# Designed miniproteins, single chains, continued (4), part 14

Each design is a single chain, and the fold is of that chain. pLDDT is the mean over its residues in the fold that is shown.

## One batch from the design tools (miniprotein)

Design m12456
Fold by ESMFold2-Fast:
Structure m12456 (fold): chain A 73 residues (1-73)
Amino acid sequence: AAVEAGRKGAEFGKQGNVEEGARYASDHALAGEGDAAWNAGTGMREGFSKSDNPQAAYDAGEGAHRGAERGGG
């Protein structure tokens, strides 16, 4: 589950799909799956870092990690 969340997050990051990636991480946090939510945020950050918009990657990853922290702390 956590590994899959990271991979899915990276996919959203590469697509530049900040809203869907943030929702995906938030859904895991709300389900009590803190590790999956955190990994989704990390994956988004890593995915964006390989795109031509690495600045968006950082902001998206930070948002997802804050969501995971609140749900999975």
Scores: mean pLDDT 65

Design m12457
Fold by ESMFold2-Fast:
Structure m12457 (fold): chain A 99 residues (1-99)
Amino acid sequence: SSLLTQARGYVADAVMLASSVSNLETTQELSELGGKTFDAIDAGNVQEALEYAQKLLEKIQKLLDELKSDPNASSRDIQLAEDAVDYAQQAVKLLQQAL
């Protein structure tokens, strides 16, 4: 499915960008959720993929909120996290359409 292929790509982009501005613990959590989302997509389990993608979006949104409250965070890091949120939102929308 072209929708599932596109959703998988957006999950990959979201994890990559969010990981670039996160600590090791958060990067590990993002990688685990991304991997579970990929596995669910590859297995055709769209409902399970949507659940993991929603959890991924929640974690990336929390990362963005933390960066916005950090006086040492650069505008670049905030922009990368905002782009990661947008990619995760696009993945969730495509997975909802694939249901």
Scores: mean pLDDT 92

Design m12458
Fold by ESMFold2-Fast:
Structure m12458 (fold): chain A 79 residues (1-79)
Amino acid sequence: KEELRKEGKELLEEGKRFMKEGNYELAGEKFYQAGLKFEESGDLKEAARAYRNAGIAFYKAGNVEKALEYLQRAAALDR
């Protein structure tokens, strides 16, 4: 639905802002939330990109466990 897709885009922009601020943990959380919104709206390619960005953000935050989890989720959606 249009509203979910709009919410996902807003969360992506919040994640990008936190990345610029160096707040990688919050950036990862926002990208993960964006992925959930895109997945619920059926935008699986956008969801995969959002989860990949979450994985990168958590890796930069030093949270390797969450980074691996979200990168694996992104890979599963690309199948």
Scores: mean pLDDT 87

Design m12459
Fold by ESMFold2-Fast:
Formats: structure tokens, sequence, C-alpha cells
Structure m12459 (fold): chain A 104 residues (1-104)
């Protein structure tokens, strides 16, 4: 399936997002990672696993807007949100046929 993983706010949530994205890619899913910011090590690890990485900067609103854009553009079936606030904002912004999972 086509999956978008979204993380922002803390380095720990971004690390969990990178780990989750790699697991989903190994399971045969097409994965896009959208993060507010990444360390060079986090970015390199995700890219080495063949994951498309999009960095939006520290704005939560820009993170949500970019995630919604990519879900629509790529026809993603599922979104994994690495915080309750991200999950709530994404559920409000996305159509009912897209599953939003809160993981943290």
Amino acid sequence: MKVVVVAGGTEGSVQRAVDLAIELKKAGHEVILVAGRLTPEQRARAEAAGIKVVETGPSLDELVEKAVELVRKYGADTVYALSPELAERLRKALPDDVEVKAVF
C-alpha cells in the first residue's frame, strides 16, 4: 500500500518515524516520510532505505499542509502520525477514506 509517515515536534518522534518508515518499506509498502526537521544521520538512514524524505521546517501548520498535499498527490491509503496533535489535525484535513493512525 501507499503510506505517509508524519513526524514533528521532537527528535524522539522523528527517530520513531524513521524506524517505522524503514519497517514499512521492508514490508513492501511505498513510503514517504514527512518531518518537520531531521538530523543528517536520520535523513541518511531513511534515504539509504529507499524512503522519499520531505522536510518542512519547524511549523506544525506547514508540516500538516505538506502531508495532506503528498497524501492527495500520491493517493496514500494510510497516514501514520507520530503525535496525538498531528493525528487530530490530519483527521480533520483528510477525507474519510484515508486511515490516520496515531503512533508514539
Scores: mean pLDDT 83

Design m12460
Fold by ESMFold2-Fast:
Structure m12460 (fold): chain A 112 residues (1-112)
Amino acid sequence: MAEEILELIEKAKKAVEEGDYEKAVEYLEKAKELLKKAEELTEEELLEISEKVLEVIRLIDEFEAELVEGMILLQIGVSKAVKASEEERKELLKKSTLKAIETAIELLKKKL
């Protein structure tokens, strides 16, 4: 499942680079739905997905990418500081990654 999500985000990134914002939105919406259904992703897989989404956002809006990255890093830092369980850390990172995908979709829709 992580590989399928990463492939969809990579396809979205290529679509953005080609100026096909409509196709990029389609790929990101598919990635979002797969991520919502994914129950067994590791923290490493979720981080890899979030980093790939940040690459897409950076192509559209570098400032928004910095804000999204800052929010994800803050969430990770807080989780470590409060000694959150592995399950709690994965849930929070999954929610942050889903929000990052939503941000990418919203930014792309403004370009349509």
Scores: mean pLDDT 85

Design m12461
Fold by ESMFold2-Fast:
Structure m12461 (fold): chain A 88 residues (1-88)
Amino acid sequence: MAADQEAFLKKVEERDKELQKRAEEVKKRLAEDPSLREKLEKEIEEELYKLQTEVAEGIIALNPNEQDREDARAYLAKIEALKAERAK
């Protein structure tokens, strides 16, 4: 329903705002100690992948269109492949 879709979009927007604040905090910490760059970048990437996974899973659960759900599943597979490449 439209109301459920709007509630989901609001949650995504709140998470985007949290990520924006996190990115600003990371910038401040990097200015204080540049040696933390790789560690902080990995932490941000992990949080981004988790958010992207949650968004795709939300589309699969809430979107009645099978094509959109299939596209979301393909997107999840791409995220998993990117994680595997990063782990190499």
Scores: mean pLDDT 73

Design m12462
Fold by ESMFold2-Fast:
Order: structure tokens, then sequence, then C-alpha cells
Structure m12462 (fold): chain A 100 residues (1-100)
């Protein structure tokens, strides 16, 4: 339990760092790099929530927002397949955190 909480905190910090890099890349107009960073942020927030047994609504919402932002950026960059995949992941996360 304590070890899993520490791992979740580490993963959340890594997710926060990728989220910030995504914002910086988006402001620079690098849509694909921004999408990559928001996807990595979503993955880290999701893994952090997995360590906590999928019960942290804030981490599920953070993963959801990150995947939605990544999907929009990939779509703008012309990567429609990646955008679709990430929107499907985001939809599953939304269904989970709306029940919490």
Amino acid sequence: SEEKKKKAEELKKEGDEHYLKGVEAELAGDLKTAGDHFEEAGDHFYEANKELGYKDKQLLEAAYVSYERAAKLYEQAGDYEKAKELREKAKELKELFEKL
C-alpha cells in the first residue's frame, strides 16, 4: 500500500512534467510533439491510478483530459488513427470517474 502510493506519486510527477512539455510544444506550434507529450502524461496518470486501484477520481480525470488534448492535437496534425485510439481510451476513463 505505502510502496504503491509512492510509485503513484512518482508517476503523477512524471505525468505533470509531460503535461507541461505538451503545453510548451503546443504554444510553439509543434502539434505532433505536443500530442506525444499529452499522451505520455495520460499514460502516467493512468498508471498512477492503477497503482491506487483505479479509485483516484482526480488522476482518472487528469488522464482523461490528457488523452483528449493529445487526440485533438494528433487530429490537427493529420494522425486520425491515433486520435481515434486516444478518444476511445478517454471515453473509458470518463465512464470510470463519473461513477466515483
Scores: mean pLDDT 89

Design m12463
Fold by ESMFold2-Fast:
Structure m12463 (fold): chain A 119 residues (1-119)
Amino acid sequence: MREILEEALEEIRKFAEKVEKYSPELAKEIVKAAEEALRLILEDPSPEAVEKAMEILEKALEKAVESEEATKGAAMAVSTVLGAILQALEDEEVRKAADEEYRKVKKKAEELLEKKKAE
């Protein structure tokens, strides 16, 4: 589990490097949010920890509203975190909670992008 989450952090840092070209502040925020989210799951792999981790990542996505490219990068980082959680955790209830939260975060990211295009 820990090694899978550490590999996910390295992948998130690579996505943050891509986001940094569009928004350096968001890149730092995404890495920090991902590190905190993965730490919560590592310490307590429960549905409640997944919900809290996703809330942290969702708040980071809300800061991406200034750039379409930055929002896409943030969504990819969140997808990487969720992929690592699903791979690391064999508990069906925790995996189901992670999938449900991913769908909520993805929908919110799409709504933010649509609102930005309408302005």
Scores: mean pLDDT 66

Design m12464
Fold by ESMFold2-Fast:
Structure m12464 (fold): chain A 55 residues (1-55)
Amino acid sequence: ASASPEVIEAVVKFLEENPNATPEEVLAFVRSLGPSASPEDAARAGVRAYLLSHL
């Protein structure tokens, strides 16, 4: 039910390499890292971290 810091960092790296990625692609990437009860929460946390680091 919580996103691990490693998953958040992986999403940030994914968005750095794919800045035009859609929310659906980010969710698919999170799901590819392993089965999770809250892939949408992990994706949201990663997107927020990416935006904060690139402001």
Scores: mean pLDDT 73

Design m12465
Fold by ESMFold2-Fast:
Formats: structure tokens, sequence, C-alpha cells
Structure m12465 (fold): chain A 85 residues (1-85)
């Protein structure tokens, strides 16, 4: 339905907005983290955020499962960043 499509777009925009706000801290981790697992997670996030943004620009709607995975990754990175500050 139209309402479900609007809700899906709203969720995509929210995930992208959160990711873009986090991006400077993620880029700091890519450059400065000595933990290869944290560095790889940060790189994977930057790639995922770019793909999400490009898909939104094309008018593509992600499945709920993809957005749920992106939210989990955001939550994990926010936790890591908070623990390092």
Amino acid sequence: SMEELEEARRRQREVIARGEELLPKVQYLIKNSKDPKIKQLAISFEVALRRLREALERGEIFPKSVLDQARKLLDELEKIIKELE
C-alpha cells in the first residue's frame, strides 16, 4: 500500500540520517583504531551507508530485514564509539 511505502521510506531516511551523523566518528575509527575488528566494522558500515544512500536516491525501498540489520550495525557502532570516548 501507499502508507506502507511511505513508512518504509521514512525508516530508510532515519537509518541514513543516523548513519550520516555517526560518519565522522566512524571515519575517525577507520583512520585511528588499532583494533582490526573495529576498523573492519567501521569500513563495512561506511560501505553499507553509501549503498543505502544511493538506493534511496534511486527511489529503491529496502526490505525490513535489511533496515533491521543496518539499525543493529548502527547500535553496535554507537556503543563502540561511546566506550572509546
Scores: mean pLDDT 81

Design m12466
Fold by ESMFold2-Fast:
Structure m12466 (fold): chain A 96 residues (1-96)
Amino acid sequence: SLVDLVHQLKEAIELGDPQKIDELLDKIVNESSDEELKTLYLALVEAARQGVPLALQALILFKQKLREKRPDLLKELEELAKTEKVSQETVDRLLG
């Protein structure tokens, strides 16, 4: 589900496939719960801070899609990211 979509998103980013990236981000935002979107956002923020390859690019693309489709949620997630972190196990599970 979400893990599979994130794995496919990483592959699409590596391949430089903008249409597939957009389709996968649409699926992630439309098919995931708010709690799943929160967990993914916080995991991407933490992975980007750690210098995990592609994590910063994935975060930028995810933020762009959230701004388009879920702007109020994005504001909440940006505020939460100032004080909340996910576990390393969650980062590893979602992002490998």
Scores: mean pLDDT 88

Design m12467
Fold by ESMFold2-Fast:
Structure m12467 (fold): chain A 91 residues (1-91)
Amino acid sequence: MEEEARRLLEEVREEAERARELAKEAVENPEKSEEYAEEAAELDQRAKELAERAIELDPSVAPEARRLMLEAGAEAGLAMMAASSNKLALK
């Protein structure tokens, strides 16, 4: 149980790291920014599901899981903001 919860947290961390890279790519590639923002939003949703599962298996990981969820959400938010700004600039 605890080992599985820690494995799920590692997956949440990986999702958050991927979301961060997608946010950077959304800023650097205006024409593809909407696609990167959508991918980052999917990663944020998966990170939340994995984090909730980890907390269910081992409540002691809740503080770390919540921090990682917030990180993934923040990166997805940045990607969406970049996409919105770039869409206006490209029109």
Scores: mean pLDDT 80

Design m12468
Fold by ESMFold2-Fast:
Structure m12468 (fold): chain A 93 residues (1-93)
Amino acid sequence: VPLAPVDETDPAAIDRDVRVALGEIYLGIGNYLLSQGKYDEAAEAFVKAAEIFLEAGERPLSADAYRQASIAYRKAGNTEKAEEMEKKARELE
């Protein structure tokens, strides 16, 4: 149900949009770190993006971010963490 508008801007939509934007920033950081061979740092950025997307209610974006984290962890040699991230991604889809 809609709240009484304070201004033209919906506070709930702003909160969601800000979280999505933050998640996208962390995805960008993760992809940049992957290109630099910094796989552990890239995986951490992708996990942060996934958590932020999940808080925003964006389950498909969160699942994608967890899959990216899994790939980064595998490249870093952290197979256990990679499997945990893949499981989280599957549970969101």
Scores: mean pLDDT 81

Design m12469
Fold by ESMFold2-Fast:
Structure m12469 (fold): chain A 82 residues (1-82)
Amino acid sequence: DKEKRRKEALEKGHEVLLRKLKEVGEKDPAAAELAQKGLEDKENALKYLEQAMRRLMSLGTEFAQQAAEAIEEGARVEEELL
């Protein structure tokens, strides 16, 4: 099922993004905690991903750049699974 495959690829991309945001969040414990919660709670992963992204974007341009790199990594993993 193409739809199921796409959903699984998207979820895997979100997992990669959350792991990368957790690494970035070593310099901001609040962002790291949000990313970790997303990894532990798959049903709410998108919610925690959005909260972690919003937090990092509020911290300045260097964190925004690292978040953009994490998004690209997650998108690459999603594409490879399709």
Scores: mean pLDDT 74

Design m12470
Fold by ESMFold2-Fast:
Structure m12470 (fold): chain A 67 residues (1-67)
Amino acid sequence: MGLTPKEELKLKIVELLKKEGALSTKEIAEKLGVSQSTASEALKELEKEGAVERKKDGKYSLSEGAK
């Protein structure tokens, strides 16, 4: 498939948030075995795409349209 490693990481983040709900960047990085900076970049792209949103406590969750 035409998925880059970054796009694959973005899909894994969406699946993780589907299963576990709201998670911090650190929790996502730890669970997926990536650096915090790599997870942060993927989360910023997902937020820009409208797939995830940042909550007031600094955690990320799926946007309603991504369920």
Scores: mean pLDDT 77

Design m12471
Fold by ESMFold2-Fast:
Structure m12471 (fold): chain A 68 residues (1-68)
Amino acid sequence: TPEQVENLAKEAIVALENGDLSKAIKILQTLKDQGATVEQVNAAVLPLQDLYPEATKLFLSLAKEILG
């Protein structure tokens, strides 16, 4: 669901803020296994960009590599 994608994306961004790259990658793999698209993931993280600009940028790069 969109809510599940949003919650997982938020957890991945928090993981990146804490330097936990492995957790962020694991969450992105979970999103891929659940059939999430790059477009859905991008839409989910855009509202978080103002709070976590660096982590959001890194997350989008990882999402393109893992999901796209």
Scores: mean pLDDT 82

Design m12472
Fold by ESMFold2-Fast:
Structure m12472 (fold): chain A 65 residues (1-65)
Amino acid sequence: SDLDVEIGKAMVRISATVTGAKIVEERDNEVVIEVSGLSEEDIEILRKTKEAAEKLGLKVKIREV
């Protein structure tokens, strides 16, 4: 469902804002997040968000730079 994917994107945007991660690519069913200098706690938040968003049909890639 397009709605489920949009909910996934909203979750990713919120977690990126909270953790300071950067959304560098956004496609119809995929987002790419770049992380640099984040704490293990913040990385764990992003990993849990990825798991939740992927259950909604959004592909999430986390790229360490």
Scores: mean pLDDT 86

Design m12473
Fold by ESMFold2-Fast:
Structure m12473 (fold): chain A 113 residues (1-113)
Amino acid sequence: ASAAETEADLEMPEYGARGRLRIRQDADGRIDVELDVEFTGSKEQARKAAETLADMLADAFGLTPEQREKLREMLLKAVDSLEDGKTVEAEFEAEGAWGPVRVRVRFTKLPKP
């Protein structure tokens, strides 16, 4: 299959967050975004990380203000659902400037030692 793929490490030490971003675009122009993020900081820091990620993705994919807000709400809800040692998964879909975009997140809160 002819697909473009990009992977990047996500490091947000100021927010106690680290992870990996994977972006794939298929031959039909559909964009799949996978975010695997581990949180070691406070709930407030995790929420700030989620807001930063929402803004970054909205800018990258040309989302409307309404789509940006829905993405932000989805990411914040996922963070708010996190408990120590737990993983939460969530999905977001929208029509972006470059085609349909699907964002899948896997957020994990590492337990304190």
Scores: mean pLDDT 82

Design m12474
Fold by ESMFold2-Fast:
Structure m12474 (fold): chain A 95 residues (1-95)
Amino acid sequence: SLFQLSEEQEKKLLELGEKIEKGEAGKEDLYELLKELGAEEAALVVALELALKEENKKYYEDALEALKELEKHADEESKKKIEELRKKLEEILKK
């Protein structure tokens, strides 16, 4: 259930992440963008991964919490993908 994003959609998610860090937008704006993209669960996971590239501790904590909630409601296939993404993010942050 992971959704593939276009380059334009990835750019929009990164721009929103920057706005949230600057205090110009919040988590609600992120969720609204994900709904607009039509893939709330998969797009949320990708958006949180993109936000973590900014190395912001708040995004890291929020991303892990969101992934844990998503995992509770995911099917077995999606759960495995979420676990793989979580491990990847943890490895990136250990650098």
Scores: mean pLDDT 58

Design m12475
Fold by ESMFold2-Fast:
Structure m12475 (fold): chain A 78 residues (1-78)
Amino acid sequence: MGETLREMAERLPALTEEEIAANDLSEEVKAKVRELGEALSRVLAEASTLGPEEARALFRRFQEENLPLAEEIAAALE
């Protein structure tokens, strides 16, 4: 049994909201967490239509493009 990238993309919004609900985060941090979650959901959905090598390239681009947002979230949580 393995979760497909499509199934992960479909479940990620609900998991993001569960994590937000579990934490007393500021509205600004909640918005950033949702933005990153939505971006990850979109990239998982796109990767589900690609082969393994193309999916890896897409994930590398996602990491590069979203590193500043992830760093802002990490800084806000520390």
Scores: mean pLDDT 76

Design m12476
Fold by ESMFold2-Fast:
Structure m12476 (fold): chain A 84 residues (1-84)
Amino acid sequence: LEEEITRGVAAIARGSAAVSLDNMAADPSLPPEVRALLRQGSALLRAEDLDGAIAHVEEALALRPDDEGLRRNIALVKRAKKLE
């Protein structure tokens, strides 16, 4: 039961992180390269490739290091991986 609950929480966290990346990628004020990295990161989260998702969001953050939305999103993805 606790093991099943932990797996459920990890899946919810992963899905929430993917939706957050999708929402940020829809922002037309972001550079197209950043939006592409966020879309790919979301796709990787849905495919349960959390390491790939982290790498893509970190690449986006390297292009925009002071972007609070990107910092928030990388924290969400890293939390989803920690719960996995």
Scores: mean pLDDT 80

Design m12477
Fold by ESMFold2-Fast:
Structure m12477 (fold): chain A 67 residues (1-67)
Amino acid sequence: MSSEEAGRLAEELARERGADDKAANAAGVATSLAAGGSMTPEQAQEMAERDGGKAAGEAALEAALRA
């Protein structure tokens, strides 16, 4: 899966979890970095949760593990 595809998946998963656009964007950014090899899925979860809350973190982890 490409970094862009993984990021879009994370945004969709975050919105399904009730995240707003800002939180969904945080999940997408973190997941794209993980899919591109810049961080682990767990680090992406921590970054997304810090910036967008729990729903963003959970979405980022799931999307990064599927990438």
Scores: mean pLDDT 85

Design m12478
Fold by ESMFold2-Fast:
Structure m12478 (fold): chain A 84 residues (1-84)
Amino acid sequence: NMKQQIISLLEQIREIAKNSKDKEKIDEAVNRLIDAIENDDKVAFYESMNELMTLADKSLSEEEKEKVGELFQQITLLLAEEER
C-alpha cells in the first residue's frame, strides 16, 4: 500500500529529527503530512511538505539532512507512481 509506504518514510524522518532543536515543530509537520495522506488532501500535503523541508534545512546536521533528503526523494517517487 503506497500510503503505508509514505507514512513509514515520514516516521523515519521523525526518528532522524528526534534530537533536533525543532523536533516538536518537525513532529507537528509530520503529523500534518500523515493526516493529509489519510484524508487525500493534496494541498495540505504540499504545504506541510514545504514546511518540513524548511524545518529540516534549519534544524538538522549536514549528515541528517542527507538522510532526510533521500527519504524526501523516495516519497516524491512514490507520489509520481500514484499519478500514473
Scores: mean pLDDT 84

Design m12479
Fold by ESMFold2-Fast:
Structure m12479 (fold): chain A 73 residues (1-73)
Amino acid sequence: TEGNIALAKLVARLLGYSEEEVRRLEEGLRRAAETGEVSPELEEFVAELDARALAARDDPALQAALAALQAAY
């Protein structure tokens, strides 16, 4: 959904992704919504979310955004 894509883009920006990387993530999410297939880019994003969430465990804004994104998926 558009809300899930917006949350994923917010989380990616908070994790230090570039605007080009955020755009690629959005394309991957839209493709997954259309085809039901998870791209390698989405798999990498999810793995990186887990790793960076541990590193940023004391950031309440990032943790809240991650929790909302995980609840949406």
Scores: mean pLDDT 71

Design m12480
Fold by ESMFold2-Fast:
Structure m12480 (fold): chain A 62 residues (1-62)
Amino acid sequence: SAAARAAAERQRLEDEIKRLQAEIAKLLEQMKSSGTFDEALTERLVALYRRLRELQKQLAAG
């Protein structure tokens, strides 16, 4: 049914968001422990935040 598919889609988005938040947290800890500026880690962090925002928009819209 459409309702069951919508529920499954929402659950998948929620699981992806949680996974992405965990990845961001790990990356922030790596940046904190490195003691040096890492441009590649910074660019990856920005990309992860953009993806998180996009997933949150999809969850809010659906």
Scores: mean pLDDT 82

Design m12481
Fold by ESMFold2-Fast:
Structure m12481 (fold): chain A 81 residues (1-81)
Amino acid sequence: MEVERLKIDLEVETVALAFAIANNNQETVKKHVERIKELIDELAKVLGLSPEEKEALFQRYLDEANALGQSLKEIFDKSKK
């Protein structure tokens, strides 16, 4: 189950990236972005994705991580008011 393994790894890294974003840890953010990029490259190879589809998939995971991270930040900020 190569595709399933890669998707699980991507989900784990996406959640880790979201927490790094919420904690404003720029070095950890960079590390998890690099890991997601590597996993997307491998998944794209397995699925036979075009370069455009690969870039779109990468951006989707980054957007999801950013949205989750911003949501976590907002919850934290709201608790301070």
Scores: mean pLDDT 81

Design m12482
Fold by ESMFold2-Fast:
Structure m12482 (fold): chain A 90 residues (1-90)
Amino acid sequence: SMKDVKELIKLANELAKAIVAGDFETAKKLLKKMKELTSKITDPRVLAIGKEMIKVAEEALAKKDPSVEERIGYALRLLGLAIELELLYG
């Protein structure tokens, strides 16, 4: 649904901010919410983007002692996926 797409975009933006800030406890909670939301998505294109968002976030959180530049890189990847959803469904 459009509501689920908007919530995915919101979660991706919040997750990107948490990763940039190095707030990995908040990032883990947001990732859990993103996984729960994505499990309910039936649109194949939205599901594919949601799965890629999860993959990017899991890569970011698996990094041992990430630099600021690495955190920004993961955040930009998440924001790019959020923009893709906005262009398709906004």
Scores: mean pLDDT 89

Design m12483
Fold by ESMFold2-Fast:
Structure m12483 (fold): chain A 90 residues (1-90)
Amino acid sequence: TEERVRAGDFLDRARRLFEEALAKSPDGLITREQADAILEELRKAGAPDEFVEILRRALEKVASTPDRYTRQEVAEALRIAEEELEKRLA
């Protein structure tokens, strides 16, 4: 459906934004503030509130610390969000 295509486009955009933030990080980590900024950029680009909330909850689920995310945690959060979106749009 068009909704599945849109969700995929926003997931690809999220993946690019997180990879850019990780590439610029001296520690190879992103902060919660950086993650929140990415979520707001996605919302501003037209991502539905439900998409942003699914991704936010996925990030919270994978976090080993409340304030930072590793590359592996970001990848797992994006995977969880993709699975949740596929279930909701099936």
Scores: mean pLDDT 81

Design m12484
Fold by ESMFold2-Fast:
Structure m12484 (fold): chain A 61 residues (1-61)
Amino acid sequence: MQERLVADLREALVAVKLADVNTPNQTLLQFVAVVDAGFLTSLPGLGQVKVERLLQLAQQQ
């Protein structure tokens, strides 16, 4: 579940050119911790539920 969630985040960020296919999971989660949640929910393929789970994962890192 967590691996697919981070993969969905990577795909969304790659689509908007904020990450690449080699961006580490840790870097993606650090990005989630510092950006506005409204921005994350606006990304294609990411809804409110996925964003809430990503924020929880970022808090644990």
Scores: mean pLDDT 77

Design m12485
Fold by ESMFold2-Fast:
Structure m12485 (fold): chain A 94 residues (1-94)
Amino acid sequence: MEEEIERLREEFERMIRKLEEAIDELVEFTAERLGLSEEEVEELKRRAREELEEARRELEELLEKIREGEITIREAVARLTGLLLRAIGLALGG
């Protein structure tokens, strides 16, 4: 269990970091397509980064819930994946 929890944390933390690095490029791609102003671009980047920060906070909370037996690893993965997909969707003009 602990080995699985530690691996899950490492994998999602790595994914969040990759998305943080890619978010600017994704938002700028969207901005060019939609003709967004510089202010709208910065707002979209801010909102997408907020979703990634929320995913990072939820990761730690969900790992504790797995340790306490409150949720399964599958349920935690589904919730975390949903948060990451929201950030991506927002960056693509959601």
Scores: mean pLDDT 81

Design m12486
Fold by ESMFold2-Fast:
Structure m12486 (fold): chain A 77 residues (1-77)
Amino acid sequence: EEEIYKKVKEELIKAGISEDDAESIARYVAKLAKEKGLEEALKELEKFLDQAVKQGLLSKSTADKMKKAVKKALDEI
């Protein structure tokens, strides 16, 4: 859990995501990964981000950066 949280947060910050947003996303992904596994955590995050884009809360480019950063972090675990 802690390893997933740290790695996801680091990759999000490197991708230009704010520290607060990176922490929130990393904590969410770490919780999902613990409960449902890494593959399902990534799928649920992608659905969440897609819904945020549809609602105008997030740009598609920012959502794509978040998805890539999280996928990279999880692939390295």
Scores: mean pLDDT 82

Design m12487
Fold by ESMFold2-Fast:
Structure m12487 (fold): chain A 79 residues (1-79)
Amino acid sequence: VADQLSAQGQRMREAISKLPPEAQPQALDLIGDLVASPESDWDQAKQQTRDQLLSLGGSQDTVDQMIDAATALRDLLRG
């Protein structure tokens, strides 16, 4: 579990590193909020986070990588 969390965390950091340096702390906060989101709000939270990450200068591929890693992290924390 810890090793899987570390691997997904590494993928997340790699995706975030593709953002402008000034946007990276905000992207980390957005992802943290997303991972902590209740299941009932998950689809809306995912879409809102995607839109905000795109506005920070993320490409579609980079944002998709961040959302995928956040989904995997959430599944590991709940499993």
Scores: mean pLDDT 79

Design m12488
Fold by ESMFold2-Fast:
Structure m12488 (fold): chain A 83 residues (1-83)
Amino acid sequence: MRPLSREERHRLLVEEVLERGPELARQLREGARVARERGDEETARAQEALAQSLERAREVARRGREEGKSPEEIVREVEEVTG
């Protein structure tokens, strides 16, 4: 089986962030709420931070797609915002 190219991996990452990002952020925030109810503040803070990073990544990816940027350029900008 042929391994995915770097370009194909960048394209799939952008699509995953755009299509699954909102649902994943919602699940992370729900996980944070449940963790907080159980007294696990460390897990709650980690889940909230991940949700915020994912929401920022999605906005950068959405704007990049609207501006006609390549998947490689979008991935680089997402890494700059989340890294």
Scores: mean pLDDT 79

Design m12489
Fold by ESMFold2-Fast:
Structure m12489 (fold): chain A 70 residues (1-70)
Amino acid sequence: GTELEGPTIHRIGGVPADGEEVTALLARDKEGKLHVFVTPADPELVAEARKLLEERGYELLGEKTFTVQP
């Protein structure tokens, strides 16, 4: 198959409910490992998460907002 090793997934703010919007932040740590941070799709929370990741030495590679399907 074309399966790749997935990035480590972290949740910020707990498990989202079905039908809620979430933002996934893709980041690389200083060792080159990929991480995904999932936060509610609130612009303030997303901005805070991005700032915290940069302060911790993560390189932000991308973000995507999506709705959790029921």
Scores: mean pLDDT 71

